# Ledger of designs, part 97: designed miniproteins, single chains, continued (5)

Each design is a single chain, and the fold is of that chain. pLDDT is the mean over its residues in the fold that is shown.

## One batch from the design tools (miniprotein)

Design m19579
Fold by ESMFold2-Fast:
Structure m19579 (fold): chain A 112 residues (1-112)
Amino acid sequence: IPKDSPLYQFAKLIPLEDILARLKDPDPWRRIDAVTAAGLIGDERFIEPLIEVLEKDPDPEVRRAAAYALGQIGSEKAVEPLKKIYEESEDPEVREFAKYALDLLKKKGIKV
């Protein structure tokens, strides 16, 4: 998403600490919103929290969103977690988004 996008402009208005707190919200829809905002902003401080969401979140839709967000941010730290989810996840959509994320990382010049 380009930095002049309205979605990116709205996401950057949310304080980073509020996004980090919302990643642990009891409502899965609020966690999806936080994950999406983290991916759009692309701050490296979100990488490890998003990896934790990808591996441990009980909701497959939240895990799917985390995989995509990690691909958008583009960090080598996400490669091994995404590969593990692609190989081990029982949810076909979560596996598909983990593959998309790995493809995004490869396009950014990251070895996958």
Scores: mean pLDDT 81

Design m19580
Fold by ESMFold2-Fast:
Structure m19580 (fold): chain A 79 residues (1-79)
Amino acid sequence: PSVEELFDEAVRLAERLAEERGLSEELKRLVVEYARFPDPIRVRELAEELGLSEEEVRLAQEIAAEALREAERRLRERA
């Protein structure tokens, strides 16, 4: 699997996890951005723009990390 396949799967899983947990659109967007491209500076700037708290940023990071781990696991099973 390519790096692109990994991040595409992680984004899909991040969107699903955010939807299942009933996250706000703002928090969902941050979760997806973490999964897509985890640049700490860009993600912090986006969180500030969206008015998210430090706790919400931490939650988004946790969900994105969970999505990435699950994506890696699924792609290994499909390879």
Scores: mean pLDDT 79

Design m19581
Fold by ESMFold2-Fast:
Structure m19581 (fold): chain A 68 residues (1-68)
Amino acid sequence: SMAEELAKKVAEILKSMGNEKAADEVYRLLKEMTEAQAFAAYNAVVLLKKEGKTADEILEEIRRLLAR
C-alpha cells in the first residue's frame, strides 16, 4: 500500500541517521496508518531532519502528530 511505502521511506531516513531502533518503531507505527497520516509523517521527518532534530525527536513528533 502507499502507506506502507511511505512508512518504509520514513524508516529509511531515521535509519540513515544512525538510529535503527527509532526506524523500526516508526515503521511498525506507520505501516497500519492511513495514507494521509503516513504522508504527514513523511513531510514531518523531512522538515525536522532539515531543522537538525535527532531521530528520537522526530519519532516523538510523529507520535504526537498521529495522536491528534
Scores: mean pLDDT 84

Design m19582
Fold by ESMFold2-Fast:
Structure m19582 (fold): chain A 69 residues (1-69)
Amino acid sequence: MSKEDLEAETLLALAAMILSLVKRYPENLSEEDIKKAIELAQEALKRSTRPNDRKVAEEIIKEAEELLK
């Protein structure tokens, strides 16, 4: 695993954790937190070319966008 792959994996894990917290505690977390998760997933897409990382990032972004509606 390269340093870029590790960084991408970490960013995706953080983004997923933020979305999990937003779903469980929507009254305590804001639209800004959801947007932060999107930013982290987008940053991961820039760092990793692995198909699974791209799929996970796309899923996170789609889910976060749905929560912003």
Scores: mean pLDDT 81

Design m19583
Fold by ESMFold2-Fast:
Structure m19583 (fold): chain A 74 residues (1-74)
Amino acid sequence: MNENLLTTQALVAALFGNFEGALDNLKKIKGKPSVEKAIKVVEEALKQARTISTDEERIELGAKVAREVSKLLE
């Protein structure tokens, strides 16, 4: 599996609020500072998701995380 595919899968997972799936895909790319930074963003999002009670807030968090991860991996 190549880095582009893992990055795409991580972004899609994050966008749908699947932060665990995003982490699993990003961890397979490990060794790049940008990816390690993206992993920390998703880990913080996972902690925040545990305090969110509405689907709307989870969707907004997912969109924000996907945007931040995309910027880090470009």
Scores: mean pLDDT 77

Design m19584
Fold by ESMFold2-Fast:
Structure m19584 (fold): chain A 58 residues (1-58)
Amino acid sequence: MTQEEAARMGRGAREAGEALGVPEAARLGDKAYQIAVDGGPPEEARRLAEEAGRLLGG
């Protein structure tokens, strides 16, 4: 996964979590986005975004 894709996933999860009223998913998505934009490991950002996604639809 690229940094750009990891950032998009994190942002999407944050926005979905906020829109659906799932604050834990919003927090995980925001953390994933911050890791990606700060140049952190894209794999860690992906894991957090996937966890947020599971809270939203899994």
Scores: mean pLDDT 79

Design m19585
Fold by ESMFold2-Fast:
Structure m19585 (fold): chain A 71 residues (1-71)
Amino acid sequence: GLSPEARALLEEALRRAREGDVEGAVELLKQALTLTDDPEVRRALENAIAALEELRDPTVAEVALTDLLGI
């Protein structure tokens, strides 16, 4: 599961991705990875980071993050 701190980082990362701040979103997602040992959460975060870094597509990352956040 997500800690409150990791959840806050994901919500801020989603906001930055929506604003087009891909680099800021990636930094926050990497911070969230250090706060969780849940394999499913880690996999989703790694996939979101890859979508932002490799594809530069904030829409793909937004879908992954909203699913992870339960929105």
Scores: mean pLDDT 78

Design m19586
Fold by ESMFold2-Fast:
Structure m19586 (fold): chain A 55 residues (1-55)
Amino acid sequence: AREKAYEEARKLVEEKGYLTPEDIEEIARKFGISVSTAREEALKAFKDVVEEKKA
């Protein structure tokens, strides 16, 4: 569940370059995890994509 939330967040960041609170809530609902967990995975995905684009 967490891994799939990370992958979904990563796709959204790659497509549009940002994540909204609504995106995080949709990920939480879709994968049956808490909003706080979805936010943690979204933050990891955002950081990873930004670091890859800088390299």
Scores: mean pLDDT 78

Design m19587
Fold by ESMFold2-Fast:
Structure m19587 (fold): chain A 74 residues (1-74)
Amino acid sequence: RPPLSPTQQRIVDAAAAEIKRHGLGVSLDAIAAAAGVSRATLYHHFPSKEALYEAVRRALLAPVSEALIEIADS
């Protein structure tokens, strides 16, 4: 279940954008800077690269699912 806070959403959006521009080799420092947070804040919300990548995958799936539900139900 995706209870993303605004801060987590910003980190995930920045991570998705950085990965899209530079590939999976982007540093956590670059992602933190793009999100406007410190590395400590990023690690507090996502304790590993794997946790961050999982959140990015979930966020990429959630907008598509939400858009389809809204179009169908609205």
Scores: mean pLDDT 70

Design m19588
Fold by ESMFold2-Fast:
Structure m19588 (fold): chain A 61 residues (1-61)
Amino acid sequence: SEITAEQVLAFMQSFPTVPLEVLLRYVAKELNLPEGTAERLLAEHGDDLAAIARALVELAR
C-alpha cells in the first residue's frame, strides 16, 4: 500500500548516469533511513538493484 520494491527499482533505473551510491543515499534519505544505509547495502548486495530495492523497502516498514 506504500512504496514498493518495484517502484524503487524503477526509480533507480530511470537515472542510469547517476552513480548508484548517490541514488541510494537519496532514496535512503527519502525513506528516513539511518546514515550509512546506502553504504551497507552496496557492501551486502553490490550492483544487485532488485535486492537493494527490496532491502530499502523492508527497512522502511
Scores: mean pLDDT 82

Design m19589
Fold by ESMFold2-Fast:
Structure m19589 (fold): chain A 64 residues (1-64)
Amino acid sequence: MVDDRDVALALMEIAATEVIKAKPPVEQAREELDRFAQRAIDMGADPEEVERLKEEALKRIEEL
């Protein structure tokens, strides 16, 4: 049985990947990732795991 938290985290991963693929300006990417992170947390995702995904996505965007 899939936990709602796992679904929320998966949605965050998909959203982060989409933001990275679009290659927006770093400031816009931060705002979008923060919005998606808050959505995932509100849906029951682990805040620590969500922050980890957000940081990884931001680092990847900054490497571009």
Scores: mean pLDDT 77

Design m19590
Fold by ESMFold2-Fast:
Structure m19590 (fold): chain A 60 residues (1-60)
Amino acid sequence: GPRLAVAKEDYKAMRPDELDLKKGDEVIVLEERPDGWVKAKSLKTGKEGWVPAGLLEDLG
């Protein structure tokens, strides 16, 4: 199934390609990069964007 994760803390997007998240928001992980960024889709808002990998806790 799709890889699910949860935001461990709030994150405010600093660039248009980044994703706003609140602590406890669930996301689908779409892409991971070795530079420490993850492209995620918020299940709450339906929006996609990049967030720091360390913000997310894997639910699988």
Scores: mean pLDDT 85

Design m19591
Fold by ESMFold2-Fast:
Structure m19591 (fold): chain A 91 residues (1-91)
Amino acid sequence: SLMPLAEARARYDAALAAEVAALRAAGVPQDLIDQRVAIRDEALAAILAFQAQADALRPQMTDEQIYALLRPAAEAKEAELQARRAALAAA
């Protein structure tokens, strides 16, 4: 199935804490750190939205069928967020 919400949240919290600590250590201004955190929050919101869609489809479809249906949109969203992070890092 898609990543469990509890595991996704734990990974989100750990990755966010590590990223913020690294950016502070590198001397990145807090406003730029806040912008990166906002992109991370949008990524978590997207994971939760895809999980809700998967749960709604579960009575009619297997987890593999649900993943195959939702994967293109999920991958497109991941690519969008990664491009935005890269643009912010280049600024």
Scores: mean pLDDT 80

Design m19592
Fold by ESMFold2-Fast:
Structure m19592 (fold): chain A 71 residues (1-71)
Amino acid sequence: MKEIEEKKKELLERIEKSDLSEEEKEKLKKKIEEAETLEELEEIERELVSLEVAEKLRKIGEEIDEELKKK
C-alpha cells in the first residue's frame, strides 16, 4: 500500500515537471489515482515516457509549421 502511494507521488511529481499539456497531465493524474497496483503504475510511467517523446516531436513540428506560417 505505502509503496504504491510513494510511486504515485513520484509519478505525479514527474508529470508536474514535464512539458506535457495541462490536458495530458490531467489524464495521467486520473490514471494514477485509479491505479491500484505497481504494474499499473509502471504502465502509466511507460505512457508518460511515450508522451514526452511525442511532445518533443510535436514541438519540432509546430516550430516548422509556425516558421512556414510567418513567412
Scores: mean pLDDT 75

Design m19593
Fold by ESMFold2-Fast:
Structure m19593 (fold): chain A 69 residues (1-69)
Amino acid sequence: DFLKRIAERQAEFYRDEAAASTNPKERALYEEMAEVYRKLAEGKISEEEAQAKMKELTAELLKVKAELA
């Protein structure tokens, strides 16, 4: 399943980003992003729900990064 493989790789990527983050807000957001892709890979949420959640989390991550700059 192509979608499952992509979602699993994205979950791994965001877990690694969380582990590398020194900012607790960034870490928490990356952990939530990893969880979204984990649930998508397991078929627990739809692609539409995952996309909506990722849009929300990405917007929040950009705000946190802007505050640090």
Scores: mean pLDDT 84

Design m19596
Fold by ESMFold2-Fast:
Structure m19596 (fold): chain A 60 residues (1-60)
Amino acid sequence: SRADAALEEAGAVLREAYEEASRIPDPERRLEVLREGAERAREVLAAAGLDPASLEIDPE
């Protein structure tokens, strides 16, 4: 389903961000990359009509 595809894409985005962050010695830069990755993953989920808060029962 579209939701399943979006979850896989969001997971791939997060995995890429974690792999990139793991290669960065600067903790501040590492955190920045992780935050950007998480934001992109949430946007992928939202674009597919999923709650960016990871599909739990939350208000918009």
Scores: mean pLDDT 75

Design m19597
Fold by ESMFold2-Fast:
Structure m19597 (fold): chain A 71 residues (1-71)
Amino acid sequence: MDAALRARRVWEGLPLPEGAKRELALALSTIEDPEELRRRLEEIARRYGLDPELVLRAGEEMRRAFEEAAA
């Protein structure tokens, strides 16, 4: 299976609003520090009224998929 196709499936399968997904993807592509990234994901969760644990898990899955697609 193509890594890009896997990344797309992860994106489509995330139980998040489209705006939250876009902010999550932007944070993952711009923030290199793990602690800063975690804080940003918590802010996204708060802004969209989502469970912080859900957003952190979604971010981890998306990050892994993007890393595989970029390799």
Scores: mean pLDDT 74

Design m19598
Fold by ESMFold2-Fast:
Structure m19598 (fold): chain A 64 residues (1-64)
Amino acid sequence: MEEERERLIEEGKRLIEEGEELLKKGLELLSTGDKSLVPRGVGLALRGIGLIIEGELLIKKALA
């Protein structure tokens, strides 16, 4: 039971960290003012948000 809980928490943390990195990179691209980078910036930001949500759900499941 403890190992499974720890695994889910570690996996969730990894996803949140990966998502935060992608979100930051996406927002940086959007902040450059280069209109050619907008599609890539939006895509990275949305993927980052998705990973953060997935990671938070895994941690919530581990704590339940």
Scores: mean pLDDT 83

Design m19599
Fold by ESMFold2-Fast:
Structure m19599 (fold): chain A 65 residues (1-65)
Amino acid sequence: GAKEVELENEIDKLKKEAEKLGDDAKKIYEENKDQEKALELFDQAIELMDKADELRKELGELKSS
């Protein structure tokens, strides 16, 4: 249904944003330019992935109902 599509799109969006933040953090970390900023971006990526996992669980519950 529409709700399932919305959740799937939001999950995909969050995963893409998290991947981008992780890639950016890795580049900064590897270049030894700003380790504090790299850690901040990693933390943001983790938060987005956690949110995506919660929505994925919600999506699974909707499909089983």
Scores: mean pLDDT 82

Design m19600
Fold by ESMFold2-Fast:
Structure m19600 (fold): chain A 90 residues (1-90)
Amino acid sequence: SVEEEVKKLLEETKKKMENASEEEQIELLREFETKVYDLAEENGLSSKETLELIAKALEELTKFAREQGKEVLAEEAELLYELAKEKLEE
């Protein structure tokens, strides 16, 4: 399922982020978001389903970043999470 593919991608991204510089962490975040949108499009998800999927993943990534003490990554992930949530309310 697309949800399982996103979960796998999220875990792979977290592993890459553990030893990455702050700049590399932000690039990995952008790559992750792009790949999730691509997976959603390839699987024919609606805009709402896509936003729900990305919001859930970004929430988990924000939590991971905070647990790792990666404050800049956490702030960027949280910002993207809030933007996805706002679009879901439209």
Scores: mean pLDDT 87

Design m19601
Fold by ESMFold2-Fast:
Structure m19601 (fold): chain A 67 residues (1-67)
Amino acid sequence: TDVQRRRDTDDQTRRYISSIRRSSQSGIQGMQIIVRGAIDWANRQPQYSQQMIDTVRRTYSQQVQDQ
């Protein structure tokens, strides 16, 4: 049960990261919408939310610096 919740959160985190990287070619505003969605989803989880938020924020910052 706990292992499955961690896997589901990791899988969803990976999907958001891929979306952020893909949207970087469309501009900062597109990435910001995805980041907000990822943070909102993470905040609805009972656990592992902070690690996901930190990973998403770092990915966004890296993509902004690469532009």
Scores: mean pLDDT 75

Design m19602
Fold by ESMFold2-Fast:
Structure m19602 (fold): chain A 63 residues (1-63)
Amino acid sequence: MAEEVAEEILEAAKTLTPDQLRIHIRSLAREAGLTQEQADEIVRTFDEKGPEAAAEKLREALE
């Protein structure tokens, strides 16, 4: 499950704009049952380090 959600971010990064990616990341985090604080941290990681780092943060949060 955690790995599948992380892969969804990487796949979305190939087709979505950065703005759409931020919305998609927040949506995935919410659907996965993460807190708003965790979702905000993942989006911050995306902004600072890119989609691969954001996917890893999401995977860590789900474990």
Scores: mean pLDDT 79

Design m19603
Fold by ESMFold2-Fast:
Structure m19603 (fold): chain A 68 residues (1-68)
Amino acid sequence: SAEFQALREEAERVARELLELLERKDPEKARQFEKGFRNALAQAEKEQNLVILRIMLQELRRLKEEVE
């Protein structure tokens, strides 16, 4: 769906920004975060689950604000 695609793209964007921030502080933690994010995203995509995607996006935004 268009809504799923838009949320997925936004989550990828925020995760990328957060990952860049984490890479500066701890590259190993950044790798672990990326793997976890990819696993969750793959599950959401397989099921077209908007709820998981929205929760992920909200959490990514909160984490980014806390580490900035």
Scores: mean pLDDT 83

Design m19604
Fold by ESMFold2-Fast:
Structure m19604 (fold): chain A 67 residues (1-67)
Amino acid sequence: GPAEEKEVRELLEEAERLAVRAAIDGHLETAQQAGKLLREAKEALEKGDYEKAKELAIEAVRIAQSA
């Protein structure tokens, strides 16, 4: 529903910010891994699979934070 979509979008925005920072700081492999998870999360969100989208978005944040 709308609350689940909002939560996923907020996680995607956080992961994108962290991935961009990782790339700027030279952590290209970490940024690429986070980018792949972000693409998969967006695809799941477009299909209405909010649970899968949330799982992938959380993993993207986790990977991007490891930079």
Scores: mean pLDDT 86

Design m19605
Fold by ESMFold2-Fast:
Structure m19605 (fold): chain A 56 residues (1-56)
Amino acid sequence: MRYPSLEEAREWARKVKEELEKIAPIEKVLVTIVGVPDPEDPSRVIPEVTDVIVLE
């Protein structure tokens, strides 16, 4: 299994924020993203959103 680097986690956070901004006008979002085993390939990790907090 390979765990995501801090840079990979930041990229996942950016993508989630961009998608949320497209469907909801959110200026500030704090997202907790963790790497979880891919159910099809446990040697790979995929991003999973654990929590989403809108910051004001």
Scores: mean pLDDT 64

Design m19606
Fold by ESMFold2-Fast:
Parts: sequence; structure tokens; C-alpha cells
Structure m19606 (fold): chain A 72 residues (1-72)
Amino acid sequence: VSPGAAANAAAGGADLAKALGGEASARQVYEAVTRSGSVEPEEARRAAELVGKASGGPITNAGAAQGAAQAT
């Protein structure tokens, strides 16, 4: 993990969240992944990365998705 990544994630997540209506950002990403019909490891990681950025905190696969729900 990179200390600067948290700052970039917060900035990018804030921008994305604002564009998607705030809380909707993380849910939109998760919904898109589940809508694909199958959650593959790589797709899950991609979704976790986007959710992590929106959360501006956890840079982990499982923690990112759960952290985003709490960050909201």
C-alpha cells in the first residue's frame, strides 16, 4: 500500500461520488459487477478498486467493498 494512494483515492472517490450522487457511487459499481451475471476474481478486484477509491480509505479487496458501505 502507498500512503499517497489514500489521498488520490479520496480525491478521485469524492469526484466520482459527486458525479454519481455521493452514496450511489459504491452501489453503482457493485451493481454493475453483479449485473454481469458472474463475479470473477479479476472483476471483483476491479470493483473493489473503484469502491476503495470512492471510500478513500481501504485499499483491500474485501475491506474496500465493506468499507465503502460504512464510509457512506
Scores: mean pLDDT 47

Design m19607
Fold by ESMFold2-Fast:
Structure m19607 (fold): chain A 64 residues (1-64)
Amino acid sequence: SLRAELAEIRAELAAATTLEQLDAVSERATALLARAIAAGDEALATEAARLLAEAGRKQAALEA
């Protein structure tokens, strides 16, 4: 399910320590967001968007 995929991506984000891992998380989160929007699941889309934003913030911190 999309909800299970969100949980997996969230766990990967928590474990991510490299830019490569964060890029992979961002790609998966972006794909999940698009699928959630297509499915009309606004709650899941909101959570996926927040996860993507969190990944972006973590990436910026590692690049600095």
Scores: mean pLDDT 85

Design m19608
Fold by ESMFold2-Fast:
Structure m19608 (fold): chain A 91 residues (1-91)
Amino acid sequence: SRRALIVQALAIIAQHDDATQRAAATAIGQTTGLDPAVIAQLLRDGRLDAVADRLMRQPADVVAQGFIRAADIIGDNAAGQQIRALADQIR
């Protein structure tokens, strides 16, 4: 399901350090119109379902664009490539 893909992408982001999580939250927030500080806090707290609930209220294409931008921040590595692949499936 789209929700499961979103949770998987968020779980990859949540495995990174606080600075990377904050930068990814900023990219997602700026793309979706959601508050980046709220996304970052929920990621730090491991509340991936709460972030997914907010993202599920947004258009799928916009959510996918947010994750592509987050993948760019994570870089050209296995984690970034996995997030890009999940984003392509979300849209």
Scores: mean pLDDT 88

Design m19609
Fold by ESMFold2-Fast:
Parts: structure tokens; sequence; C-alpha cells
Structure m19609 (fold): chain A 55 residues (1-55)
């Protein structure tokens, strides 16, 4: 789950730079890692960030 949290943080940085496709890839990877770890809170955060960027 620590790795998933790092990926979310990096995704936020890339999204702030306008690198939306790269941010989405990191959010997807974070979601997969958090889901495998049964870390619902982190998985939901990754999904929410992906939705925010796609809006």
Amino acid sequence: SAEARRLIAEGRRLAAEGRVEEALRLYDEAFQLASKAADWETAQEAAAEAHRVRA
C-alpha cells in the first residue's frame, strides 16, 4: 500500500504538469496495487483522482 500511495502522489504531480495520460497510468497502477492489498481507502483515492483528471 505504501507503493500505491507513492504512485498516487507521483500521478498528482504529473497531472499538475498537464501530463494527464501519464497521471492516469499511475492512478490505474495504484488502484491495482491497493486492490491486491485490500487497501480500500487507497484504491478509492486512486479511482477518485482518475475521475477528477478525466472530468
Scores: mean pLDDT 84

Design m19610
Fold by ESMFold2-Fast:
Structure m19610 (fold): chain A 65 residues (1-65)
Amino acid sequence: MEEAVRILVLRTGLSEEDAREVVEMIKKGASIDELADYLVEKYGIPRDFARAVVKEAKLALEKEL
């Protein structure tokens, strides 16, 4: 499993499929705030937590090149 996908699955309890979709949104240039709003609306994740998890996943993607 890709590290960014693994972070999302472990931190939020999202399925691997849903986590991969979020990672693809990051790769396409979605902002942290856009993704946090998406996670709040679709999964009921608290906004501050969603922002923190998205930042962690984005950092993991940047390290993978």
Scores: mean pLDDT 81

Design m19612
Fold by ESMFold2-Fast:
Structure m19612 (fold): chain A 67 residues (1-67)
Amino acid sequence: MQQAIQLNQQGKELFAQGKLDEAIAKYEQALTLDPNYLEALRNLADVLEARGDTDRAAGLRAGLQEP
């Protein structure tokens, strides 16, 4: 979990810098370590939408509604 939190933080920093592909990679790594990391999943959806990848973003958001 701690490593997933650090990866999410790195993703947020990259997203703030406009490095969308690098941010996506960090969020995906965080979710590989903690698939239930809702903040990383939301952040991944947001960065995918910012890149214009709306279908992938919608798929991730649909997953957030499942128990």
Scores: mean pLDDT 79

Design m19613
Fold by ESMFold2-Fast:
Structure m19613 (fold): chain A 61 residues (1-61)
Amino acid sequence: MEIKIKIDLSSYSEETAKKIKELAEEYKKRAEGASEQEINELEHEFLGRYLELADEEAAKK
């Protein structure tokens, strides 16, 4: 099974975009062999961590 993650990274710095890509890769690996319910939970967890990274970039400005 594969977790579906699609995020527009063009509005972020290269540093933040790299962190988001690494986070997405981590969650895709965790979703390998996971049930549909587990994938849904991982998607929610990823979204929360993604928003944290977006807030960190905003704070740097």
Scores: mean pLDDT 74

Design m19614
Fold by ESMFold2-Fast:
Structure m19614 (fold): chain A 65 residues (1-65)
Amino acid sequence: SAWEALEKGIEAYNAGDYESAIKYFEEALKLGAPMPSEVLRLMAQAYEKLGDLKKAEELRKKAEE
């Protein structure tokens, strides 16, 4: 489910596994996760942790209305 993917993404993020966190957040969005803007922001934070500031900025722009 979208909630399981989101939960796994958050767990991976908290464990410092930002690459897995991003994959789970992408899965959550694909499955129709609630509050997609929040999921995009979490994904942006994970990209920042990996040093991909450009991708993080792109995702934040997508999260904005």
Scores: mean pLDDT 82

Design m19615
Fold by ESMFold2-Fast:
Structure m19615 (fold): chain A 55 residues (1-55)
Amino acid sequence: MTNAVVDPSDFRSKAEREAFVQRVLALSRQYQAGKITRDQLSEQVNAEHARLKAA
């Protein structure tokens, strides 16, 4: 089983965690509104997660 869930321990500060949550929420709303595809949603979420790990 592969569960691609972001672990809170990946966040270095509360501000980074809050920013990530807000971006993911905004992307999820765009997907629900049909403005982006599931593939685009997954790609953007992975990019945001990678940014947190790279910072």
Scores: mean pLDDT 71

Design m19616
Fold by ESMFold2-Fast:
Structure m19616 (fold): chain A 55 residues (1-55)
Amino acid sequence: IEELREEALRRLREAKTREEQLQVVNRLANKLVTEYGLSDEEAGRLAAEVFREAA
């Protein structure tokens, strides 16, 4: 999970548009649900946390 957070942070910092930022956040949340078995709420919270850290 930590490795996914670090990669998402790098991609968010490099994203130039809000659409690109949303794509990164959505992909992170989907991976957390499908590969790590997190609930939609848990994945959404973690993705939002990463988004805030990138700003």
Scores: mean pLDDT 77

Design m19617
Fold by ESMFold2-Fast:
Structure m19617 (fold): chain A 82 residues (1-82)
Amino acid sequence: MKLEAEIRAGVAEVKAAVYVSIGDRLASQGKYKEAAEEYKKAAEVLKEAAKELEEVDPETAKELLERAREYEKKAEEAEKKA
């Protein structure tokens, strides 16, 4: 169901955004290791949502996985600064 898939994706993106916000705050304080952990949590939330949606809305699932990849990169960059 398209609307239900959109709601699930939206909820996952909001949860991921909260983790990214925490990570950005930690990074601004020089706490890069902790920031990386929060970015990884954001990526995991999106991966879980993508797995749930892959058969009902594969296009949205792919977009969530692409965004998860961006947050995984952000975590790797934070780990390099630690």
Scores: mean pLDDT 83

